Designed miniproteins, single chains, continued (3). Designs and how they scored, part 84

Each design is a single chain, and the fold is of that chain. pLDDT is the mean over its residues in the fold that is shown.

## One batch from the design tools (miniprotein)

Design m10902
Fold by ESMFold2-Fast:
Structure m10902 (fold): chain A 61 residues (1-61)
Amino acid sequence: SAMHEAGKAEIRRIVEEMFAKLAEDPSYDVRPDLSRVYAVAVEHDIPLSEAFAVIQEVADA
């Protein structure tokens, strides 16, 4: 659905920004970003397994 696709796109954006920050500063605190990923997943009814898959896809890129 469009809402599901929008939610996954937002999660991907957060995760891409998170990894960009980690690449610049390995001590960057990712906890706020992961909390935001969780909030977006809940709001858009995205299973946490799908949210984790997006994180893994970005990490493996």
Scores: mean pLDDT 83

Design m10903
Fold by ESMFold2-Fast:
Structure m10903 (fold): chain A 82 residues (1-82)
Amino acid sequence: MREVSATVTIEVPSTLSQEEARRKAEEAAREASEKTGAEVEVLDVRVENGVATVTLRVTAPTIEQLFAAAKEAKRLLEERLG
């Protein structure tokens, strides 16, 4: 079966260091993967001017599952980084 993949960039207001933001982003991506069955991978994390910018790669069997995984990842990132 052909999978769908997308790169998603999420911006969250954050006072965390870049190292802490990366650790929490990787934890959020892992949890989103477990909850949705999609593959969520952290490609990049930057913290600048009070904003954490997280770039994720999401891979899923369907576009609906991809959107569900991206939404869950965003929710977890906002919870853990903001």
Scores: mean pLDDT 83

Design m10904
Fold by ESMFold2-Fast:
Structure m10904 (fold): chain A 70 residues (1-70)
Amino acid sequence: MQTVPLVLEHPDPEKAKEIAEKSAKELGLEASIRTSGNTVGVVLYGASEEQTKKVIERLEKEGVKARLPG
C-alpha cells in the first residue's frame, strides 16, 4: 500500500489534527495522525497525488501549513 507522510505546522496542534482527520475522512482516505509536542505527523494510506493535493489545500485553507518530511 502506498503511503504519503505529511508534517503539519499550526499554533494549535490539536486543531491541526482535527482538520487533518476531517479532510482525510471527507476524501475517503485512511490516515494515521500523531501529535508530538507542537508537531503533527500524518500518514495517508493509498492516497493518489490528486487526493493528497486536496488534503493539503483543505489544510492550508484552514491555516494549517502542510509539508513533506525531510
Scores: mean pLDDT 80

Design m10905
Fold by ESMFold2-Fast:
Structure m10905 (fold): chain A 90 residues (1-90)
Amino acid sequence: MKEEEEKAVEEVKKIMEEMKEEAVKMVKEGASDEEIGKVVQEYVQKAYDIAKKSSEEARKKIEEALDEKLAEMQAAVAETKAAMAEAAAA
């Protein structure tokens, strides 16, 4: 049981890291904020589906990881947009 909880948390962290990488890639490829938002929502839904099947303790850790990784993704997207704008201006 505990080992399955740990695997669920790690799976969510992996999904959220893939979300961040995909969002950054989409920005570099010129995707719209709407297109990026749709993909982000799909990854968030996958994380919530895992949380729903998990214990209360695992769910709390998953929700905390989700909030942290969403903030990291938003920062990475903003940094990528800024870097692309600077490169275009140089």
Scores: mean pLDDT 80

Design m10906
Fold by ESMFold2-Fast:
Structure m10906 (fold): chain A 71 residues (1-71)
Amino acid sequence: EREKVLEQVEKILNDPSLTDEEKLEKIRSLDIKNPADMFKVLLLIHEIEKRNISLKENKDEILETFRAMLS
């Protein structure tokens, strides 16, 4: 489960055809079956949007944050 979610997040973050907003929407739509992990992901997306954090500039840090937070 965790590895599949991380692989999908990495693929989304590395897609050059998507805007940051489109990337966040794709991550939000991922089938994360653990409710606690889904809640953490939604909170991270909210913080990224609230602080206008660049996904392109912070890609590796964001991916590591997902890696640390998912069970």
Scores: mean pLDDT 78

Design m10907
Fold by ESMFold2-Fast:
Structure m10907 (fold): chain A 100 residues (1-100)
Amino acid sequence: MEKKVEFSGILREILKELGLPDVATEEEVLEAFRKAFAPDGSDTITKEELKAFLERLYPEREITDGEIDAWLKEFDKNGDGTITPEELREFLKGYAKELE
C-alpha cells in the first residue's frame, strides 16, 4: 500500500485548522468548511474567502492569485467562481480513493 505523504499532509493540516481530528467524516469536513468560509453567508465558498483562509493557514507564505485559481479549478468543476458543498464532497472522495 503506497501513500503520498504530501497531499495527505495538506488535508491533515486543513482539518486541524478547522478544529477537526485527523480522522473525520465527509459531512463533518463539509460542515466545518461551510462554517469557516461562510459563517454569516451562503453555502458556497468564494475566491476571496478561500484566499483569506489560506493566508490564515499559511501566514509565513505569500498566497498568490495563481495558487488560488489552481485550487478553485480543482474544486470548481462548473466554473461559476464558487465552491459548492457537492464539489467539496467530490474532492474529498477523490482523496479517499487515492489513499486506498
Scores: mean pLDDT 61

Design m10908
Fold by ESMFold2-Fast:
Structure m10908 (fold): chain A 95 residues (1-95)
Amino acid sequence: SEKEKLRAEAEKLLRLAEELLERAKELKESGKASLSEAIGLVIAAIGLEFQAELLIEKAEKLGDEKAKELAERAKRLAEEAKKIAMEILKAVAEK
């Protein structure tokens, strides 16, 4: 069904956002991030935020509250990853 596809897509996006956040935390903790790695994390986080926003809109249109909740959680994690990535980017760029 359309709702099953949307839920699967939202669950996949949540996993990607969780992985990105863990990667951002790992790179910040290491203190060894390159400028290109930091830029890559920022771009990836922006992409996931955009995809999450689209899924939230689709979930609202279909009335799937569970898919909406998963997409909103993915958006929040992507926003956290972007914040960390921007902090890394600032630190490496100010050298």
Scores: mean pLDDT 88

Design m10909
Fold by ESMFold2-Fast:
Structure m10909 (fold): chain A 60 residues (1-60)
Amino acid sequence: MSVEEFMNSINFPKEYLDEVRELAERRAGPEEARRLGERHKLSPEWTAWLELYLREHRES
């Protein structure tokens, strides 16, 4: 699943696409999703789904 497909599936704000893509490309850990959520005051649901996506992306 691409970053764009992931974000579209959960209605993640597209304004963060570049940041989320950078995290995925450098295989960032799930803690980076929490930091992004804290910086942008994202909903807990969006942060949790991003943590899961980054974790799965690192394992592949």
Scores: mean pLDDT 78

Design m10910
Fold by ESMFold2-Fast:
Order: structure tokens, then sequence, then C-alpha cells
Structure m10910 (fold): chain A 63 residues (1-63)
């Protein structure tokens, strides 16, 4: 199945293996681990502890 769309919050530009905060449209938050990044599309793919895959395209917020 396709990854779920969400907003990703990070302390720096995300890299593979980083831990990021994921916020869903319903306001639920979870922690994820970055699996892949794409600089050309500003995309990040992360995986939650339950195995759910999440993607953000231009919805990555650096804090």
Amino acid sequence: SAPVKATIYADAVPKVGDTVEVEFANGRKAKGTVLATDADTAAVLAELADGTKVTAVADVVIR
C-alpha cells in the first residue's frame, strides 16, 4: 500500500536513520525513522514503530 501523507518535524535537514516527529492531519503525533530522502522533490519517507510508512513532500518543518 502507498505511504500515508503527514507533516514531518526535524531538528535539522533529515538524513536516513534520523528520528523525526510525524504529525497526521487529525493531529495525532508519532516518532518515525527516516528510510529515504529526495532533495529534488523535497521528499522524506519515514517508518513508524508499528511498521507504518509515512511520506512528506514539501511538508518537512525544520525546528
Scores: mean pLDDT 79

Design m10911
Fold by ESMFold2-Fast:
Structure m10911 (fold): chain A 78 residues (1-78)
Amino acid sequence: MLLEFAAENPELVAAAEAALAAGDEERARELALELLRLLLSRTTNPADKARLQADIYALQGDEEKAAEYLAKAKELEA
């Protein structure tokens, strides 16, 4: 799924890799958030949606919401 998504969005992946190589952590985080939001919009599985939302909140520094959505994803997988 992620590799297939990356193949469809090579410019965005390349930009994120370039930002990381340059040490631009803020730009890398911004591009990672854009990638996760695009993946979330294409995801139909409720557990996967919750995990992606948790990752988005974690990157935004919202640890409380990240933990909440991660717990929700685990419940949906059970």
Scores: mean pLDDT 74

Design m10912
Fold by ESMFold2-Fast:
Structure m10912 (fold): chain A 116 residues (1-116)
Amino acid sequence: MTLRVLVVRIGSDVLSPLVERALEVLSERHELEVEEVLAEDMEEAFELIASSDADIGLLPDGSIFDLRERRLYVRADISEDSRAVLRRLAEKYGFELVEVPGGVEDVARAVAERLL
């Protein structure tokens, strides 16, 4: 099954290395169709992802939205400030926040295993 992936860049013309690594892990199990959009801030990123026809969304920190199940997968090791922002916006846009132990590769693997 081909997954439609929306990659959101925030304030940068360069793709995040964390996003590149997440895409590598996801591509091991799924064929990906990747589209990129630019957001000014994290709230706009959530709005763009929530309104998209994509199957998954990617944030610059390597956090992954499962748009089918309405879940946001985040690294457990992110900063407290980043976690607070993601939790608030997840609640606002109707996503269940799921914390994954480890790094971006562990988040991507957890999502890939559930996308059947």
Scores: mean pLDDT 83

Design m10913
Fold by ESMFold2-Fast:
Structure m10913 (fold): chain A 62 residues (1-62)
Amino acid sequence: SSEEEAGARGGAAAGRAGARAAGLDDKQVNHMSEGGAEGGRLIAGTGGAAAGAATAKDVSNL
């Protein structure tokens, strides 16, 4: 739960930052943020140590 929450927050932040850096609109930023949050939850639920790098990679492939 705490790990999943941290993963979701990290994934959402990574997705939002990536979309903004790419110059995407607010709708796409929100979509990437939501996808990142889901990816972060799944990865953190499996293991916390890899959450940051794996989430960033997963979000980048969305």
Scores: mean pLDDT 69

Design m10914
Fold by ESMFold2-Fast:
Structure m10914 (fold): chain A 59 residues (1-59)
Amino acid sequence: SESERRRELEELRERYLAAVRAKVDEIAKIHGVDPEELLERALRAAEHAAETVVEQREA
């Protein structure tokens, strides 16, 4: 059902975000940087990369 599919996608999204946050925290500790600041930069970079991929596929 649509409700079940939405729940599965939400759970997958939560697991993915948790993994990304954990990796960002690891990298931040290695470089002595604020993990929240690094996460913000990583998200902006990911958005830019995603936009580039979409643009290339439509061109």
Scores: mean pLDDT 75

Design m10915
Fold by ESMFold2-Fast:
Structure m10915 (fold): chain A 97 residues (1-97)
Amino acid sequence: EREKKKKEIEEAVKNTTLEELDEAKKRIQASTAELLANTPNPRIQQLIAEIGKLYLEVIDLVEKLKKGEISIDEALDKLEEIEKKLKKLYEELKELL
């Protein structure tokens, strides 16, 4: 399973430009800001902000991989931890909605 995930990450890095990553960051930031502006519940706001931050961390990892600043193994370990955190945050968000 780990080898399959490494291959998926390598393909994503190869097929995405730095300009596309910058655009993705801007879209995540804009979407997060819009959701926060339309959400009066402080706990839901906190969850939305944390989810947005984790998505930005994913983009940062892909950028670092593309620049050769980190290894695929290191990036995969960090992505797996981010994925676990996102799943927990989404479960909590679903219970509050």
Scores: mean pLDDT 84

Design m10916
Fold by ESMFold2-Fast:
Structure m10916 (fold): chain A 88 residues (1-88)
Amino acid sequence: SSSQISQVQSIINQTSPTMINNYITQYGSSQQQAQDSVTSMTNIFMNMGSRDPDLALSTTQQVQTYINNGDLDGANQILRDGQTQSYS
């Protein structure tokens, strides 16, 4: 639903500054590379939401938890798993 997609976008907006910082500090990304990575992840979530809004919302919530705990590798794994499942 549009409400679930709005929630996904809201969570991404809230999580993005922490995610940018995690890419810079953990992966050695430049500011621009970190922004590009967050933009790419946002597109993956939005495309997932167009196929399976429930999965997109639950995946976004899990990614937020991993990002807030400083586990960028775990966040990326959850995103990959969610994306793969959304094509099923």
Scores: mean pLDDT 86

Design m10917
Fold by ESMFold2-Fast:
Structure m10917 (fold): chain A 90 residues (1-90)
Amino acid sequence: EELKKKIEELEKKKQDEVDAFAGAYYGRNYEEVKARLEKLKDNPEEIEKFYQRLKKALDAVKKDPRFSEEVIKNLEEVYEFAKKLYEEAK
């Protein structure tokens, strides 16, 4: 609830900050995000949309020195998993 409102507020101010914040969230919750992606495997359009979102989030997190190498590594794992699902869906 509060997290969603915070993301919406940050999005209005600075898109890069929102992407970095989303990336950190995905990296910290990488197992849950992977499970969500697997549930979307029957919807190629949703997989593509999520894959593109993860790509932007990963780029933003890598440029932001506030985030740990562990978060980046976990986010890269989620990104590669999304890429695999996207390629399998074609």
Scores: mean pLDDT 76

Design m10918
Fold by ESMFold2-Fast:
Structure m10918 (fold): chain A 77 residues (1-77)
Amino acid sequence: VKGNAEKGKELFEKYFAGSHSLDGKGSYAGPDLKGIGKRYSKEELIEFIKNGIPGVVKPMDLSDQEIADIVAFLKTL
């Protein structure tokens, strides 16, 4: 499935923005996401989104398209 980074940004802001930093300043609730697309593979990013993060993010019933969109956005960071 082809990911859409613009749609992925919207989905990320809706579900995850309160837990993570995008500008390198970090956050208490989650890791700084600046450069995450270079630090983790596409497969690892899909895993984090699809399966959730224990204690931080519950597993979410997202479609493969929505996951691909979010991953495409994260790869721009």
Scores: mean pLDDT 64

Design m10919
Fold by ESMFold2-Fast:
Structure m10919 (fold): chain A 76 residues (1-76)
Amino acid sequence: MEKEKELFEKLEELLADPSLSLDEIAEKLAKLAEELGLSKEVKQKIVRKILEQSEEGRAAVEAIEAVRASGAAPDE
């Protein structure tokens, strides 16, 4: 939880930097996530947050969520 929080705090810091593109932010966060040894679930959550910063990315996330809602039941 603390490592996930640190990653989200870093995301906010990077998003506040107008010299960084979303691709550069994603690369820096991927390196930090790897360094912190974060799980696949946390990495997916971060990717979703980055995508939500663009109109195209938000549409993609919404489409994925709609597919999950329409046909995917939890396996466990």
Scores: mean pLDDT 67

Design m10920
Fold by ESMFold2-Fast:
Structure m10920 (fold): chain A 109 residues (1-109)
Amino acid sequence: PLSKKEREELRKKAIEEISKKFGVKKSTIEEYIRKLKVSYEALAIALYLKEEYNLKDEELEEVLRELSKVGPGELRDKVIEIIRKIENREEASDEEVEEELRKLEEEKL
C-alpha cells in the first residue's frame, strides 16, 4: 500500500496532468473535486466530454454531479448513460458508445 505522502504526490501529479491536458487551472480542478466529491478519473472523463461535445460550464457541472453519484465499478455505465443523453439518442448502439469510451481511454492520464 502507498504511504500518505506517496498518495499526496500522486494526487498532485494527477491534478498537474489533467491541468496540462485540458488547459484547466489546478485550482479549478481542486475545487471540482472538493465541491462535487468526484474522483480524478471521473473529472478527466467529464473534461473530455466537455471538449468533445463543447459543453457549457453548467453542463460540465451537471455531468460531474451525475458521475459523483456512482462508485468506480459503476463509472463506465454512468458515462454510457451521459453520452447517450448528450447525443439525444434513446437507442445509441453499444458499438458507437464503446468507440466514444475507447477515445476517452486514449485521452486518459
Scores: mean pLDDT 72

Design m10921
Fold by ESMFold2-Fast:
Structure m10921 (fold): chain A 62 residues (1-62)
Amino acid sequence: MPKDGRITLEEAVKRIQEETGLSKEEAEKLARLFSRDGDGYLTPEEYAALERYIAALKAEKA
């Protein structure tokens, strides 16, 4: 993306899987939960919220 302002769902899914070990289906559900527009992208704010949630999941797993 020219602006680097939005993250694709596919990129968010990869990040979730790498950080949490969730399956692709679970990672897709999580990414879509944080995407309000439904356009297959997350805004920087939505992605920041997702990253905070992932951090909480990692703490729970430890």
Scores: mean pLDDT 74

Design m10922
Fold by ESMFold2-Fast:
Structure m10922 (fold): chain A 78 residues (1-78)
Amino acid sequence: SAVEELLAALRAKDAARAAALIREDPRAAQVALGRMGLPASSDRVSQFGAAHYHLTGRNMPSSITTAEEAEAYLLRES
């Protein structure tokens, strides 16, 4: 399932795979992030931010307000 694939990507620290799965299925992303004990928002920017925090231990800049910017930041900085 998309949930199990995203859990595997997050556990493996695979930023590219995690980003693709969040983009493709934000509902599955909300479930997977919740199961990881991360913020389980329905908002895609918040989902990319939670994934970035899991991968790096750092917060995504609050100036990032679009899903496209958040995905690009995660791919560049994780």
Scores: mean pLDDT 88

Design m10923
Fold by ESMFold2-Fast:
Structure m10923 (fold): chain A 65 residues (1-65)
Amino acid sequence: SILETIEKEEKEAPKFLEELIKKRGLSEEKAEQYRAIAKEEIEALRLMLEGIEKAIEEAKKRKEE
């Protein structure tokens, strides 16, 4: 499901971000900025995708009835 995908991203995204920060040698100031933005974007994406998945499930339910 879409929610399973976003849950995987929530778990894995911090790991990828930390590896990217390390690989690119970003300053702590820039690293904190990127972490904050990534967290906010993931939360916004999760809320949006939850709405889409709910709409899909409601559509399926109507077809089954």
Scores: mean pLDDT 73

Design m10924
Fold by ESMFold2-Fast:
Structure m10924 (fold): chain A 64 residues (1-64)
Amino acid sequence: STELNDEVSRHAGRVQDEVDRVRRESEELGKVTSPEKAREEEKRKVDELGRESDDFLRRGNDLI
């Protein structure tokens, strides 16, 4: 793999860790708030992480 591929792989790992964290936080929030609201907040956070990941990959492509 190239150095860029290594950085992309590390970024993907970080995004997955953040998704897992968001899911856990949403599950805890669902215990004190409605399950529907917790699900909506989880979707918003996951969508934001996806956009950040897309932006990072787009920047990587612009370098090559």
Scores: mean pLDDT 72

Design m10925
Fold by ESMFold2-Fast:
Structure m10925 (fold): chain A 86 residues (1-86)
Amino acid sequence: MLEALFAREEPALTPEQLAALTAVEQEVLERVLPLVEKNVDDRALYYRKLAEALEEMARVLEPIDPETAEALRALAELARRKAEEL
């Protein structure tokens, strides 16, 4: 049962792509987002760069995992809005 549930998600991504995606998610949550908020210098530039990176990741992931790509695009829009707010 657990193997079948796990395999159901795996066909959407190769093991390499899944590992890379997990690493990217970890990077965004643990390092990129806190680093952006911690940087008091050029915060707007940092959020613009974050938005560009998230959009590029979404483009790469769209044919593989469109739901994750959509979430990344939403985050990119939020980052752009934050850059303009600053």
Scores: mean pLDDT 63

Design m10926
Fold by ESMFold2-Fast:
Structure m10926 (fold): chain A 78 residues (1-78)
Amino acid sequence: DPEKAARYIADLFEKTFNVEFTEEDIEEIARLLREGKSVREIAGFLVNKLKEKGVQLDDNTLFFLAELIVKEALERTA
């Protein structure tokens, strides 16, 4: 269920980075999942969202954490 996976991804990112995801952000994640985008592509989208929300970490750290969270969320919502 892409909607359920998207909400779980958003919840993990919110808790990890202390940011808020809007319903529009969650729907965009669900769209990427429905289109079969890779973990790397979804992580790239989420890194850009974190930067827009003011998260100040280096790009390598952000991508590493984003990929881990996306992988974990997809395994738990499969």
Scores: mean pLDDT 85

Design m10927
Fold by ESMFold2-Fast:
Structure m10927 (fold): chain A 92 residues (1-92)
Amino acid sequence: VSREELLELIERYKAGDESVREELRRALNEWLRSQGIPLSADDELLELIKNSPEKDPEKLLERIVEFARALLRALLAGDREAYDKAVADFLA
């Protein structure tokens, strides 16, 4: 997936277009893998994206990648507090 296509999907999903939800999931899965992050975009991540206060799709995409990296580190360490912190930081 291209960065431009992913940004368009993020913008549409944030605007309330639920029809792009599964396309956004697939695009995020491909993008995260391209960034070296072997995590799947689950329903929880999509809900966090929808509820994020960030309005800029480019900044939101950067925050999604940072969040996914933080989650991967927390999962590898078995650290639930680090997971909770990553969620809180994403929604701040």
Scores: mean pLDDT 81

Design m10928
Fold by ESMFold2-Fast:
Structure m10928 (fold): chain A 100 residues (1-100)
Amino acid sequence: MSVEELEKELKELFEEFAEKVLEEDPSRRAMVERTKEILEEFLELVKKLPEEKAKEILTSMIKGLKNLIELYEKGELTAGEALDLVHLEMIELKEEVKKL
């Protein structure tokens, strides 16, 4: 899978998740928009990495997001809890990418 394909998968996965969160709790819109901004900043940083490192980091983020979405869909996390955890994982991975 290419870096472009992984970026597209991550964006689509987040958009589907965000739509579900906003359908359940529209008050979360500001946090969704803030998380989307962090995702865009993360992707800009990842594009500056060597291809193999970019693929590794994107694959890790996709896996983490899929796990959180699964917990949300199973009812183990509320919409707000799932969104907060996604936001924190994006910040943490962005900081790790900055160190590379």
Scores: mean pLDDT 85

Design m10929
Fold by ESMFold2-Fast:
Structure m10929 (fold): chain A 89 residues (1-89)
Amino acid sequence: SDELYQQALEAADAVSTRLRAARTMEEVKAALRDAAAVGEWIRQNAKQMSQEQADAVMDYFNLDVLGAGTAAAARVLRREREEQARAAA
């Protein structure tokens, strides 16, 4: 249904926004737990969407939302390493 498709997009966007805004590893981990729950909800409701809608939201989730998670973790770890190196100097 169009309503479920919009709900899926909004949930994915909310988690993507949180991942992009994350500044600590704890924030990244919290957002990734929410992303896992959103992904599960999308999978469970995929049959109530058209095939095109299900594919579109799953592609968005897998490529953009999970990609944002990987980028956030890398960004936070790099910054923490740089801060640790400066403190050790």
Scores: mean pLDDT 85

Design m10930
Fold by ESMFold2-Fast:
Structure m10930 (fold): chain A 63 residues (1-63)
Amino acid sequence: PSDEEVRKAVERELGPSTLAIDKAVKLVKQGASLKDAIKAAKDYLDRLSDQLLAQAHAQQQAV
């Protein structure tokens, strides 16, 4: 698939995240299927979200 097709598919599945789009485009260029690239981008965002939440709780003791 083209970079534009990957971008559009990621936006449809995961929303307009440049981080997810960039991750998926790089994976497709490395030979991953579109399905695998979207799954990996979703997993990446989930891990980032978990880490950011843990970081925020560590900094914001009152939450």
Scores: mean pLDDT 74

Design m10931
Fold by ESMFold2-Fast:
Structure m10931 (fold): chain A 85 residues (1-85)
Amino acid sequence: MIEEVKKMIEMMRIALEQLKERLALAKEKGLVSDDQAATAQKYIDQAEKHIKLAEEYARKGNVEEALRHLGLATDYLNQAYKALK
């Protein structure tokens, strides 16, 4: 279980970094408004916060709290993705 949580955290970190790059490219190409970019950045920041909390709880062996924070991170990443549409 803890190994699966660690793998999920790694996948979430990869998704977070890909989304940060997508936002940077969308801004460079003028594909998003300043308001859309700000909204996406807000959700990216929230996702990163919850990924860090998931890492902390996983390190402490608290699988339940780690999974809860990964769920919140997933929701925020999805909201950021929608803001970039």
Scores: mean pLDDT 87

Design m10932
Fold by ESMFold2-Fast:
Structure m10932 (fold): chain A 71 residues (1-71)
Amino acid sequence: SLGAQARELLAQGRVEEALELYEEIWKTLKTPVEKLVLVHELREAGRELPEPQSRLLFEFAERLEKEVAAE
């Protein structure tokens, strides 16, 4: 699955590539609930990563959450 691939890339420190896969996952999500679940998962993943990787995930999650709030 794309989610498993994205998590593997994060574990390898390949954050930018992981975020590209998360954007593809985001495009498949149809409901605000599914979208907010992904935002939560990204924030939890960011808490487990060192800087600067954590910052990139938090910025990405914040951007996505603002998109849901604008709906």
Scores: mean pLDDT 83

Design m10933
Fold by ESMFold2-Fast:
Structure m10933 (fold): chain A 79 residues (1-79)
Amino acid sequence: MSEEEVLERIVNKLKEAGVPEEDAIVIARYILSTVSVENLEAIDKMTNHFIELYKNNPELFEEELERIKAALPEEELET
């Protein structure tokens, strides 16, 4: 599976949970920066973690999102 296919999979899963597309892309980029694209189990686990935060603790989700934005290069937010 290509990096772009994995990114789209993460984004779509987050969007199905109600996460805005812009935020879903940021989270997907972060996950792929920490885990190999070949490790789909770890990617799914991280994606599900963010979905659970969004549904059960939106305040903590916002804190994690801000932390992620601070850790990613600015260029990842422009596309």
Scores: mean pLDDT 78

Design m10934
Fold by ESMFold2-Fast:
Structure m10934 (fold): chain A 98 residues (1-98)
Amino acid sequence: MTELDEEELEELRKFVEEQLARVRALLAGLPDPRLAAALLALAEAVAAGALGRFEEARAHLAEAARHLDLPVPDIRDAADLAAAAVALGAAIQARLEA
């Protein structure tokens, strides 16, 4: 895998910003402000992870867990990060379906 050049990084950043704007717009319609906050934090964590910002992604996953009244996951590496994101996403989906 080749390192992303400045043009590819700019396109990725723009795509991430567009997706986050769409997520924020969708969340404005949710009746549960804690679920909205958890979903936004999860989306920001995924965005940070996609950009290689591990510490930022970890912080956002911790915020999502707190909004859901779940234990803050112990995230030590990229595999822990991915597992925590999947688990928190499933928890949010379960609450939206309830």
Scores: mean pLDDT 76

Design m10935
Fold by ESMFold2-Fast:
Structure m10935 (fold): chain A 74 residues (1-74)
Amino acid sequence: SLSDEELLESYRKFLETLIESLKSAGYSAEQMIAILESVTRWAIREVERATGNAALVERLRELGEEAIEKIKEL
């Protein structure tokens, strides 16, 4: 099983890969933000359901917000 830190690192890398894939496919910043918000909400629900770990949920939210800020800098 993945540790909390390994899960967070995997999710961060997944978001980075997703952003690059969406950029290469020609998605706008607004479309990418909407997709990241949806993906992060889904991930939060799944982790909350599986673990009940509120601290881990907050850290996942922060990773999603960080990814959105990176898109805004493009």
Scores: mean pLDDT 85

Design m10936
Fold by ESMFold2-Fast:
Structure m10936 (fold): chain A 102 residues (1-102)
Amino acid sequence: LKEEAIEAVERVIERYRERGADPSIIESAEKVLERAKNTSDEDELKGILLLAKATLEGLRLYERLEKAKTEEEIEKLREEGERFVEEIKPEAEELKKKIEEK
């Protein structure tokens, strides 16, 4: 779990750097990486992992959107994004509740 969360956040940072993201965005991601390295809370690690996975999916969809040539391709990407959000929403709500109860 901890190793997976760290690796996922490091992948987010690498993708941001490859895309020439603003230094402030990279700094924010590096703060999340520091949290993942320093926390022993499994619910926080699960939250970080989920957030990193969501960010990586968003970047993947955005790259495909930049290459999309038709309205149909754009609509399919929108549907993929909405489906991903729907799939992770229950897990995100559970994690939020557990973190807020601590």
Scores: mean pLDDT 73

